Designed miniproteins, single chains, continued (2). Designs and how they scored, part 62

Each design is a single chain, and the fold is of that chain. pLDDT is the mean over its residues in the fold that is shown.

## One batch from the design tools (miniprotein)

Design m6285
Fold by ESMFold2-Fast:
Structure m6285 (fold): chain A 61 residues (1-61)
Amino acid sequence: SLLEHYREVLEQIAKAAKDIDELKRMLDAVLRYLETKLSPEQVEEFRRLADEILAEAEKKA
C-alpha cells in the first residue's frame, strides 16, 4: 500500500541520517511532503512513527 511505502521511506531516512539534527530535518521534510498527499489521519500515523524513530535514535545516541 501507499502507507507501507512511506513507512519504508521513513525507516530508510533513519538509516541514512548522520546525526540526530539531520534526522530531524529529514523527517520534517518528509512529513511536510506527506501533508500534501495524505489525509490528516494518515499524516498523524506517520507523525507518530517519526516521533518513535526519533526517540529511539536519541536513546542510542
Scores: mean pLDDT 76

Design m6286
Fold by ESMFold2-Fast:
Structure m6286 (fold): chain A 69 residues (1-69)
Amino acid sequence: MKETEEAIERTLERSLEAAERLAEEDEEVGRRAREAAERAAEGARRNIELVIEASEEARRMGERITERY
């Protein structure tokens, strides 16, 4: 349990850092990535699998949006 909680915290921190870098290139993409990461982390307190899926989804969404820009 504790190890999984620690992994979620680390994933959130990395996701937020990535969102900040995305915001430097595109503020809208960075904001959405940050919001997705934060919401995923909150949900993970009851469902760890949700964090993993949401983090992956947020990353893929950023890639698609970047391609359109």
Scores: mean pLDDT 69

Design m6287
Fold by ESMFold2-Fast:
Structure m6287 (fold): chain A 83 residues (1-83)
Amino acid sequence: AAPVVPALSVEEIRERLRDALDALKAYVEAHPDTPVADVEAAVAALGAELRDRLANGGASPAEVEELLAEFERRAAEVLALAA
């Protein structure tokens, strides 16, 4: 069957990833008592969505590696704020 939902471009995936992580960071900064486990769960969910979008997109292996590396760095920053 033909796909009903168009694949996101690498740039659209990158922008959505940045927006989501910036929103999570802002939330953690506003709520410094947020449990680390809740932040870890949110990061894990975002990581799963990113992997799914990249798997269904036209991203090159290098672009996949770059976006996953950016995600890991930004996720580590958010987790450090929660700890």
Scores: mean pLDDT 77

Design m6288
Fold by ESMFold2-Fast:
Structure m6288 (fold): chain A 85 residues (1-85)
Amino acid sequence: SSMEAMIEEATAILMRLVEAERAGDMTPKEKQIKAEIEEMEKLYREKRYSELAKLLGVSVGTLRRMDEGQIKALMIVQAAKKVEG
């Protein structure tokens, strides 16, 4: 499914970032992706849902209907798209 594919993609990106950080070989793009994810996670913690929804490319209503795992997966995928084009 589209949702399953998104979660799989997000997991692959996150695992690469974790491995790169542990190895000390993070590229400048990988560092930027991590920074974008951290910014989105901050907005989520602070309940700044309108700003977060805009960055994720969804409506606030859509964001409110998503579970936390779906929101976190979308953050990772959107951060990678923003940095990599």
Scores: mean pLDDT 88

Design m6289
Fold by ESMFold2-Fast:
Structure m6289 (fold): chain A 61 residues (1-61)
Amino acid sequence: ALEEILKEMEKTIKKIEEGVANSEEAKKAKEVYKKILEKGSVAEVIEEEYGVELSEEDKRR
């Protein structure tokens, strides 16, 4: 359900904010999540930050 997805996203964001992963990937992930919260679009931010083009099907997964 949507509520469960939102809870998992909040939990993941909180772990990143707490600095549980201190790698360069963690720093990039934290920045991407911040941009997702600001824009409200996961797929758009992923495409911009990772330089990939997601299909409509992938955006729904």
Scores: mean pLDDT 62

Design m6290
Fold by ESMFold2-Fast:
Structure m6290 (fold): chain A 106 residues (1-106)
Amino acid sequence: MLEELARRHGVEVETEEKEYKSLDEVIDDLAARLGVPRDEVEVGEYKGETIAGAVRADSADGPAEFGLAVAKKLEDGTYKVKITTLRAPSQGALGAFLRDYFAALD
């Protein structure tokens, strides 16, 4: 699903799984990966999982990058996190991809 939608919209997808000691470390790492301020990372909850996301775009017509972290809290208090980075040719392409992807999750 994700990879097929990415191909349709010209979006490059990179995914990794990593453990973090705290949610703050997840937010800091995501901000650093995208080169955005920490306060631009939005944190929410989706279907019982903690999510964190941020967008970096230098212009509306230029390349856009989106990072998403889906965090599961483990019994030892650490977080097992799936980080997905999306690189798109434009904000429009990124937005179209995200709309199709989230619609497919419903």
Scores: mean pLDDT 77

Design m6291
Fold by ESMFold2-Fast:
Structure m6291 (fold): chain A 65 residues (1-65)
Amino acid sequence: MVTKETAAMILAVAGQIEGAIVDARYEDGKLTLYYRVRSAADRERVERLRESLESLGIEVTVIEL
């Protein structure tokens, strides 16, 4: 279950990843992150973000463009 506060926090955290995340969508308790991989470091950053959000009880889908 996600509150307005949790949704705002998700968007703020997604915005901290430079150059990796191109869009973020939140709908019906599910977060979808769209990203472009430039390096292994970008992939690792996105994966860490996913793990952190999932530990908060948020269902996360990551899509590579």
Scores: mean pLDDT 67

Design m6292
Fold by ESMFold2-Fast:
Structure m6292 (fold): chain A 60 residues (1-60)
Amino acid sequence: MGLKGQELYQEGLHLEEQGKLEEAVKLYEEAARLYEEAGMKGAAEEAKKKAEELREKIKE
């Protein structure tokens, strides 16, 4: 689970850099869920924060 969370988070970062914000949000949310299941609270909070900040940009 932890490895998959990390992979999704990294893919989300790449999509965000490419301007694919909606896809990046989905990956960050999924990564956060996997990090929580793995007990990685800090990583989960970081991924959730990324998703929320990105949603704000999309709503512009």
Scores: mean pLDDT 80

Design m6293
Fold by ESMFold2-Fast:
Structure m6293 (fold): chain A 69 residues (1-69)
Amino acid sequence: SPEELAEELLKQIEGTKEYLKNNELPKEELEKLKEQVEGAIEQSKSLPEPYRSKVIKALEELKELLEKL
């Protein structure tokens, strides 16, 4: 269901944020992760509301975090 997909995506996003707090990634891996996040934002536009806005917001926050690293 869209709800289950959104919950899985949100768990993955939070796990990635925790990983980045404790690990320094090489620039190549950070760039790959940025590309993956941008692709995930685009794909998440197909989700119904309210899941679309929630998932996209979390991905945008992850993108901002990656840009600061």
Scores: mean pLDDT 82

Design m6294
Fold by ESMFold2-Fast:
Structure m6294 (fold): chain A 74 residues (1-74)
Amino acid sequence: SLLEEFLKRLAELQEKAREAYEAGNWEEFIATVEEMIRLLREAAKRSKDPEEKARLEQLAQQLEAELARLREQA
């Protein structure tokens, strides 16, 4: 299903972000997190469930805010 494909891709990106973070590769970490934010927002646009849509958008906003904080500290 589309949801299963989405969750699998999200998990793969989470793993990639973790590996980049552990390796100290900040450029790849940032790019991967930006890809996760994009994926979450695309899923939110396609969702017909208002609660799911709100949750996905909230997660994207949280990641974006945390990424902005990390950029300021670097």
Scores: mean pLDDT 82

Design m6295
Fold by ESMFold2-Fast:
Formats: sequence, C-alpha cells, structure tokens
Structure m6295 (fold): chain A 64 residues (1-64)
Amino acid sequence: GPSLESMLAGRRRREELGPFAPPELSPEEREVARRIGETLRRIGDEIERGLKTGEKPKEVPVVE
C-alpha cells in the first residue's frame, strides 16, 4: 500500500470534538479510493522496475 507517512500528511484536519471523528465518506467511497491507490501503487512499481532494469520512463507522446 501507499506510504503511511504520506497518508498521515494528507490528513491535515484535526479532530476537534473527539479523539476520532466519524468518516464523512461512505465505506464504499473509501473502498474505491483504496482500490485506486492500489492501482497507482502498481503503476509506480512498474515504473520503478523499469528504471532498475535500465529503462527510463518515456515522455508523454501527446497532451491527452
């Protein structure tokens, strides 16, 4: 999974009324976000793997 440090840094908002606040996001939304994060981690791992094999990531051929 993604770095715990990065995840904690992303949560800048403090709990005011209690030691923990209920998540506003639905469990389904959180699951989707987690899945997306996992996909991004996989892409990052592939890029890192390519770099270690001596291949550099190519520039985007077109803007879109």
Scores: mean pLDDT 60

Design m6296
Fold by ESMFold2-Fast:
Structure m6296 (fold): chain A 66 residues (1-66)
Amino acid sequence: MKLSLEEAEKIAKEILGDNLVSVEVRDGLFTVRVKEKPPIEAVIQLAKKLKEKSGEKTFGIQLLVE
């Protein structure tokens, strides 16, 4: 994976701002924890940016509301 955890957190924070709690990356799965459900446009942008930067053949995003 070309994308570091720190870079993934930066991307998520840019898109989700104060709604972001944490980001975890494991085996091509990005687990993004948020305070409340974000707008669909934010989810689409997050997926696009993480996919573009990851360089992985396959990847997934899991969004968890805390």
Scores: mean pLDDT 74

Design m6297
Fold by ESMFold2-Fast:
Structure m6297 (fold): chain A 82 residues (1-82)
Amino acid sequence: GKAEELLKKAEEALKEGKYEEALELAEEAIELAKDDKEILEKVLELLRKILREATDREVILRAIALTLRVIGDLYELELKEA
């Protein structure tokens, strides 16, 4: 779907070292598919890669903020499935 296409573009941006673009695309994917566990887990892995490689403070802080948002969305989904 559209969220999967955005995530593919985000992964490509990450491979090119375009961390800000990757974060923007990941945020759009989360907004389109915030109840899709598979997409959220793939976004979490992408954010983990950015946090491992990025040295820019603004990129790191945005990646942390999105990571916390994704963890919250995943936790909410697990509560609804229980």
Scores: mean pLDDT 84

Design m6298
Fold by ESMFold2-Fast:
Structure m6298 (fold): chain A 67 residues (1-67)
Amino acid sequence: SVAELRKELENLEKGLELAKEKKDKVVAMNVLHETQEVLARAKELGDEELAERAEELIKEAQKFLSE
């Protein structure tokens, strides 16, 4: 459901913030992978807001991993 997917994305956003605080690139890579799955599901459901939010989190995770 959209509500479950949104909750999963909220948890992933918190996970990336913790990874950034702890400089934990392994956790950040896991967040990147899980968020890519959320993006695919959001697109299948036609939820454009959730898809855009997932794309933003992917970009943020990629930026952190490139630092």
Scores: mean pLDDT 87

Design m6299
Fold by ESMFold2-Fast:
Structure m6299 (fold): chain A 94 residues (1-94)
Amino acid sequence: LEKGQAAYDAGDYDKAVEHYEEALKKDPNNWKAWFNLGLAYYRKGDYKKAAEAFEKAVELDPNNWVALSLLGLAYKELGDEEKAQEAFQKAAEA
């Protein structure tokens, strides 16, 4: 996680992805690593993979309004307005 965060802070989102994926191989229930992986993919413009990672973060921490809001933004970028609206509504209720 520290190596992933350092890469992200340096703007090296490809290395951030690699480090977060390694952390998740060791602990796949780490919602924070899934959330950070989603952020790295979102910064790369890979909204599909960002949404997948945020979905895992929300599955592990359902009341994380920040992850729900970013999931909604990723769905909006993908053109899935129905899923975006559902995610934003859940974020507002969390």
Scores: mean pLDDT 83

Design m6300
Fold by ESMFold2-Fast:
Structure m6300 (fold): chain A 83 residues (1-83)
Amino acid sequence: SVADILEEFAAQVNALLSPEQAAEFNKKMNELLAKLPSMSMDELMEALIALAEEINTKLSPEQAAALGRLLAATLRRLVALER
């Protein structure tokens, strides 16, 4: 399900982040999850990209690269659900 994909994404991203970075990320993810029932797939993918870009400004280059890979994999899984 979409929720399962987002839960796994959140867990993988949390593993990359410091506790302070994780707190900000989780706050933004919880805001996104609260809106999930009213969102289209396109809106969800755009929201995930925007969230990743926002937290990326506070990440090291290595963390940013890892986040980019996780985001790309997550977006591919979400697109596959539409097929």
Scores: mean pLDDT 84

Design m6301
Fold by ESMFold2-Fast:
Structure m6301 (fold): chain A 70 residues (1-70)
Amino acid sequence: SLATGRAIGHILRGLVALEEGKYEEAVKDFERAVELDDHPLAYRGLAEAYEKMGKVDEAQKWRKKADELE
């Protein structure tokens, strides 16, 4: 579907941003992905980005959301 395809695009961009240490950019891309489609991988990406930024409570929130969708 169009929404799923666009969400995957943002997930891939977010993953690249994580690899590059661009955590704020990663959050932006993963947030855009979840707006388009509730995909567990996007929520896991948000959790990872927030964890890398030291925002543990926010990371735990998104990790729980991802686990609920699996």
Scores: mean pLDDT 85

Design m6302
Fold by ESMFold2-Fast:
Structure m6302 (fold): chain A 58 residues (1-58)
Amino acid sequence: DPALEAKIAAVPDPAEQEILRLIHRLGRGEVSAEAVVEAAKKHGLDINDLLLRKAELD
């Protein structure tokens, strides 16, 4: 979705952008929930906050 990609690109933190894209791919069944959680932990990000933010961007 080009509109979603533009909204993600407007997020200032590149790490948050990466996790938001992974959450979108999770919703499509393209990645596992484990992969998303591991990526969020690697960047020190709260997955629950990012899940909420992804829902707001949809």
Scores: mean pLDDT 79

Design m6303
Fold by ESMFold2-Fast:
Formats: C-alpha cells, structure tokens, sequence
Structure m6303 (fold): chain A 65 residues (1-65)
C-alpha cells in the first residue's frame, strides 16, 4: 500500500487511539477498548492491529455476558 502524506497525522492519532484501546483492554473494560479501536479505524482504516484487537475486544465483551 502507498501511504498518503495527509494520512500520516491521522495514522499517528489512530495509533494513539489504538494504544488507549489496549490500556482499556488490559483493564478488562472491553466496551471502552472497542470504542477507541473504532476511532482508530475511522482515522486509519488500514490499521491492521486495531482491526485484529477490535475483533478480540468484541469477543471478550461477548464472553463476559
């Protein structure tokens, strides 16, 4: 994939949302983790780690029920 110059700042902000999602995931707050991973994907839809961890967080939230 070819990175777009404007996507650089969005990718950095997306990584920050991904990191916040990771923190909430580690705390067991999967609903908050999902929200932050979705925000990361809104900013960078090519953020593969956010996609993978969003799916994991959704599975964990379902398992808590």
Amino acid sequence: MVPALEARDDAELADLYYQLGQIYFEQGDYAAAIDHYRKALELDPNHEKAKENLAAAEAKLAAQQ
Scores: mean pLDDT 77

Design m6304
Fold by ESMFold2-Fast:
Structure m6304 (fold): chain A 75 residues (1-75)
Amino acid sequence: MKKKAEEYLEKAAEYIKKAHEIIKKNGNKLTKEALEYFEKAIEYLKKAEELDPSLKKKVEKLIEEIKKEIEKAKK
């Protein structure tokens, strides 16, 4: 069991949640703080993939979803 990779996925999910809450509080608009949380989430996703390469496809999908969320919140 890759407990450390799972921990990094959990941390990434937590940062994504924090970014979403900030965006909602800011009228569904992107803020610097929300962007920083998304960047931290991507960092942890990359760390999870590095520890467990079988997660590559899942990490790629999650990063693309984060990018879509950022673009949506920029409007």
Scores: mean pLDDT 81

Design m6305
Fold by ESMFold2-Fast:
Structure m6305 (fold): chain A 89 residues (1-89)
Amino acid sequence: GEKEAEELIREAERKVEEAERLLSKGKAASKEEAEEAARKAEEAVRLALEALKVAETKELILRAIGLALRGIGLQVEAELLHGVKPKGA
């Protein structure tokens, strides 16, 4: 439903923002900060994909897709900084 999709999107947005903050130092980020950012980004992708399953409007669908893509990008960025990989990769 709409409210469920909106709540999942808000949670995914929070996780993306947290991951972006941890990676904001670029190469100065610690391995531990990169690993935490990768984990938060992976969670954001999961939440965005769950939102996509229950999203009923084009606007919410596009927001969920955008968040999933941002989360994937942040996971790749974290991996490139210190060889950090998503859990199970």
Scores: mean pLDDT 81

Design m6306
Fold by ESMFold2-Fast:
Structure m6306 (fold): chain A 55 residues (1-55)
Amino acid sequence: GAADEARLRAIAEAAAEVGKQFGADFGLTLARREGEELFGPEGAARVVELVKELL
C-alpha cells in the first residue's frame, strides 16, 4: 500500500546516504537487511532497487 511504499522509500533514502558516506556495497547490504527484516525478501529487493537509483 501507499504507507508501505513511503516506508520503503524512507529506508532506501537512509541506506543511500550510508552508501554515499561509507561505500555503495555497505549501503546496499544495509538496504537488503533492513528491507528483508521489515517487508521480507520482496521488500528487500524493492529497497535495493531504489538505493541503486539514488546512488
Scores: mean pLDDT 81

Design m6307
Fold by ESMFold2-Fast:
Structure m6307 (fold): chain A 70 residues (1-70)
Amino acid sequence: MAEELLKKGREALEKGDYETAVKYFQEALKIDPENAEAYSLLAEAYRKLGKVDEARQYAEKAWEIVDRKA
């Protein structure tokens, strides 16, 4: 379930394992491609990795999904 993958990804972020966090959030998006939280968490993980361009791309995707639901 996507929520369990998000939980594992958040645990990886807390431990500083940003690459593992990215993997869990990517797997969550394979299950739920419109999960705004997964995109937001991917943006955070990429930002922590210093991958600013990827972080910006995923943050924009998260905001796009939230804007559609609002």
Scores: mean pLDDT 81

Design m6308
Fold by ESMFold2-Fast:
Structure m6308 (fold): chain A 103 residues (1-103)
Amino acid sequence: AAEEALAKARALAARHPDEVQAATEVREEDGRLLVVLGVVDAANPFASGPATLMDIDLSDITPELLREWIEGLDAALAATHHPSVQAALRELRAYFERLLAEL
């Protein structure tokens, strides 16, 4: 579950490091965490292009899973050189750190 979402984020970063803008949107809805991970045209973030939606039950999120996600994001950040992709991944990382502090 969580590993798959991180693997998709890393794959998106690896596939499009120099060609497109990347963006993340995180939303809590009805006890679920929704993460939109997409690689989109800079002129139309989330309006067009490919996007990956991650939908996870908040009750399934543990401190250990959040630490794994943060470590995965740190590895992805170290491996990418595209500023937009790095910014998107840092934003997602900050959200996971906040969740970890609340658990």
Scores: mean pLDDT 62

Design m6309
Fold by ESMFold2-Fast:
Structure m6309 (fold): chain A 69 residues (1-69)
Amino acid sequence: MRAEEVAQAQAALAALPQQIANAKITEEERPAFELVLEALKRAAEMVIAGEPLERIRELERELREKLAA
C-alpha cells in the first residue's frame, strides 16, 4: 500500500534529527554512518516520489557493497 509506505518514509525522515542526536558515533564509525544516512534519505525520497521498490532495493544493494569495501 503506497500511501502507507510514503507515510512511513515521512515519519522516518522526521525522526532522523533525534536519532542523529541520540547516536554516539565515533570518528571511525563516521564514514559508514554518513553512508547509511545518505542512503536512508535517498530511499525515503524515492518512496515519496513513487519510485518502484526494485529501485530502492538496488540502492540497498549498492550501500551493502560500499560498506563491505
Scores: mean pLDDT 69

Design m6310
Fold by ESMFold2-Fast:
Structure m6310 (fold): chain A 71 residues (1-71)
Amino acid sequence: SAEPSEAEREAAREAAEELLREMREEAKRGASKERLVSLGVAAMLLAALAGDRELYRRIKEELDRILKELE
């Protein structure tokens, strides 16, 4: 299996945090559910690649909260 290097994991974590911030800003601007889901899912995949389970859970909870507010 192609396991990520430490540098790749760190880059993935940073990218996940950036996408989480972007998802929050896009939500404030009234972005579509499709856009928000795309950002959230991408951030969760990067957090998983980084091996950061807490970041993954935080992103999932934030996406779920945002989507519930749009219902």
Scores: mean pLDDT 86

Design m6311
Fold by ESMFold2-Fast:
Structure m6311 (fold): chain A 64 residues (1-64)
Amino acid sequence: SKQQAEQEARKHRLAALDAVNAGDYATAAEHFEKAAQSYREAGNQEKADHYQTLADELRARAAA
């Protein structure tokens, strides 16, 4: 359901923020990517695009 997808997105967003606080940008990128996918499933394209962009930026930083 859209409600379950929204809850899943929020869980991944919180996990991503914890990973950022710990300096683990690779793990943070994975969680933001999963949050983006869950927001897309919920029909929230704006949030999906936002978190996908954050995931891409953090993945680039982790690879440097």
Scores: mean pLDDT 88

Design m6312
Fold by ESMFold2-Fast:
Structure m6312 (fold): chain A 72 residues (1-72)
Amino acid sequence: MSVEEAYEKAEKIVDESGPAIAAAPPDQRRALGEQALVKATNVILDNVSLDEATEIARKLAERVQAMVAAAA
């Protein structure tokens, strides 16, 4: 799997969690975001180098944080 393919799969996992995060009570949004990020990060770690995975994971974390903040 290419870095792009791994990122697309990880991004889809995060995007699919968006409606659940938005519908959740504020105290549960962070936990749901963390679960989505862990699942997405595991896809990256299984398919790309550690250095590339670190950069992608940071971008995914920012995306999840933005989704949680927007739902607040």
Scores: mean pLDDT 77

Design m6313
Fold by ESMFold2-Fast:
Structure m6313 (fold): chain A 71 residues (1-71)
Amino acid sequence: SAEEAFLEGLRLERDGELEEAAKKYQEAIKLDPNYVQAYSNLATVYLQMGEEEKAKEYIKKAIEIEEKLKK
C-alpha cells in the first residue's frame, strides 16, 4: 500500500539510505498521487542529496495538491 511504501521510506531515511528512501516515497506517490506527505519527504531527501531543483519541484507539487484538496 501507499502507507507501507511511505513507512519504509521513513525507515530508510532514518538509516541514511537516501536513494532507497526516495524510491519508496516515489512508490507511495505512484500508489496515491494525493499523498502530500510523500512529496514533502521526497523533497527533503532530495535536498539532503544536493538535488535542489528536484526538491523545489516536489515542494511545488505538494503545495498544488494541498490547495486542490482544500477547495
Scores: mean pLDDT 85

Design m6314
Fold by ESMFold2-Fast:
Structure m6314 (fold): chain A 65 residues (1-65)
Amino acid sequence: MEARERYKEELLEETKKNYGLESVRYEDGKIYITSNEKDVTKEVGQKIAAIGLGIELGGEVVYKK
């Protein structure tokens, strides 16, 4: 596994933990994010984090509740 792949995995796990996401996956140039968040303010934070992941990893973001 190359350093770039490790960086991507670490970024996904860190974002999941920091923003309380249910799941985060990178597959076929897409970032799949699942959330069961009920608080609107926290949900907005999760969506901002999702956009950040898309920019950083160069993938399309798919956000699911």
Scores: mean pLDDT 75

Design m6315
Fold by ESMFold2-Fast:
Structure m6315 (fold): chain A 84 residues (1-84)
Amino acid sequence: MREAALELAVLALESALELARAGDMEGAVETLRLTADTLAAEGFDELAARLRALAEEVERLARAGDHEGAIRLIEEELERLRRL
C-alpha cells in the first residue's frame, strides 16, 4: 500500500470524526464513501473496501440512534491506521 493512500484514508477519518462529533453523521458517512471511491479508482481496493464497510456500519448505528457507537468506530479505525 502506498503511503499517500494511507495518508488520504487517515485525513478522511479525521474529517469524518470531526463531522460526526459536530452531529453531522450524514457528512461523516459521505466523506468515508467518497474517499473509498477515490481509493478504489486508484487501485487501493482493500483500503477502499474497509472505508466503505466502515461507512455502512457508521450509517447503520446512526440510523439506530447510536451516535456514540458510530463515533467510536471511526476513532478505532483512525487509531488502527495510525499504528501502521
Scores: mean pLDDT 86

Design m6316
Fold by ESMFold2-Fast:
Structure m6316 (fold): chain A 64 residues (1-64)
Amino acid sequence: MERLRKASREVRRRMALQAGAAGKLSEEQTLAIARDELSDDQILAAAAKASAEDQENAEKLAAG
């Protein structure tokens, strides 16, 4: 079970890094994630924030 949690953390970290590369996160947050300086909760929060911004941008684009 611990391996699944570690795999989930790595997946969330990769998603957050990709969101940062797409400009959805600050440069500082992206670098901190890349250097593994953030806690699991902070990585999860960054990934959630990136997803929320992606949804908001998609809605604004679709609405005109």
Scores: mean pLDDT 65

Design m6317
Fold by ESMFold2-Fast:
Formats: structure tokens, sequence, C-alpha cells
Structure m6317 (fold): chain A 59 residues (1-59)
């Protein structure tokens, strides 16, 4: 992948799946929500998703 951010998001999703904190439907929903949030804040969907996923994983 050209974008490191996409790889980091994918890695975090994998870790959340292992912990049982996310499934395929939730992953799709998080992506949609991150896109909407990024539109409001001027951040990319990947950036918003990365921040949210890190918060969940590290808690």
Amino acid sequence: MEDKLKEEVAELYDKLYEKGLVNTELEDKVGEKASEEGRKTGESAEEVALKGLKEILKK
C-alpha cells in the first residue's frame, strides 16, 4: 500500500477482531462514521478511524 495510514488502520482492526471488540458489520459502520466525522473536522476517514481504534485498543 502507498499509504502507511491504511496499513495501520488494518492492523488495528485485526487486533480488535482478536479481542472480540469488532466484527465485519461494525468495521463497515466505523468506516462510514469516520468518513462523516472527517468531513466535519477536515481529517481523512483513515485518520479519524485510526484515532478511534487506538483509543479502543489501548483502553
Scores: mean pLDDT 65

Design m6318
Fold by ESMFold2-Fast:
Structure m6318 (fold): chain A 68 residues (1-68)
Amino acid sequence: MPSVDEIERELLRRLAEIVDSDASLEEKRAQAAKALAEFGARLREAGVPEDVVARILANLEAWFEEAL
């Protein structure tokens, strides 16, 4: 089972790839929303508490919007 740090790092890498892509701003946001949902589900399945999941996703979403 991947660690919380590994899941978070993988999500950050995925979001960075979306930022660096030639996709439109609308497409980038749609891709990021999908990635956040998928990784959120993985964190929950790994037994991470909901408040911790919400914090991780909020921090990475904020980073993504600042990087756009």
Scores: mean pLDDT 85

Design m6319
Fold by ESMFold2-Fast:
Structure m6319 (fold): chain A 60 residues (1-60)
Amino acid sequence: SLEELREELDRLEAEIDELLEQLRQAQARGDDDGVAELERRIIELTERRSRLLDEIAALE
């Protein structure tokens, strides 16, 4: 289970990094609608990452 949680963490971190890159690009071009949508998605994934990190820490 710990290995599966770490794999899920790796996938979440990769997706967050991709969305953060897209967010920076949207901010640079003044795409307010795109910024809002990306910020919402990033918040959802970072909350999920936080819960996953707590689960991993509990198994250490």
Scores: mean pLDDT 87

Design m6320
Fold by ESMFold2-Fast:
Parts: sequence; C-alpha cells; structure tokens
Structure m6320 (fold): chain A 71 residues (1-71)
Amino acid sequence: PPLTEEQREELRREVKLGAALALLLGVKREELEEEMKSLSEESREAVREGIENVEELREEALERAEEELRE
C-alpha cells in the first residue's frame, strides 16, 4: 500500500538530510542528481532542497571567509 502522509513526511525529511549529509561528506552533486532520476517526484524535491540548503551554506561561508581575508 502507499505510504501514509506522516510516513511520507518522515521519508522526505530523511531523504533531505541524507542528500545534505552526502554532499557534505564529498559525494558529487552529479551523483546525487543521478540518484534523483530513480526517485519519486516527492523524493526528488527533498533531494533538491537538501542540495540547495548545503549550497546556500557553502556560499555564505565562502563570502564570510572572503570578507575575513579582505579585512
């Protein structure tokens, strides 16, 4: 049977965290995008959100480091 709404929410959170953790541990973005092709639309959105969150944090960290080096 299909997952319940609560089970779907939990799965989405786990997928999002897994994608973010994988990216932080050095898994290539392209490999995560490859995995997305076999996932449901809901899981693909969770993976994208996880990737975007990590990319945002990296960009903010890079900008902060650049400011520290400039000043």
Scores: mean pLDDT 71

Design m6321
Fold by ESMFold2-Fast:
Structure m6321 (fold): chain A 65 residues (1-65)
Amino acid sequence: SLEEAEEALEKGKELEKQGKYEEAAKYFRKAFDLLKEVLGSGHPKTIEALELMGEAVKKAKEKKE
């Protein structure tokens, strides 16, 4: 649902603030999948979740390597 997607986005952003980028990426991925189903892949919120997921993945890699 949209509510689950928004909750996942909030949790992802909170985890990013804590430097937990791998876990943040998982929540952004969940939000992206839910938003894509509800609003479509081209919706601004869906694109936001995809971009946040990519950024979190990138930061997680920088921390490990």
Scores: mean pLDDT 82

Design m6322
Fold by ESMFold2-Fast:
Structure m6322 (fold): chain A 58 residues (1-58)
Amino acid sequence: SEKSEEASKAGSEAAQKNSHLSADERRKVAAKAALKKAEELGDEETKKKAEYVLEALS
């Protein structure tokens, strides 16, 4: 969906801005950015997917 694409873009941008972090840390930052964007857009499905990724990386 368009909302999913916006959330994905936010995650990608966050990872790029934090290139100094490890791969796992960049994935966490990307997932957090995607979660925030999904909440702003009201995309509950994308929000749940981002939360799942964050839990898996904890």
Scores: mean pLDDT 77

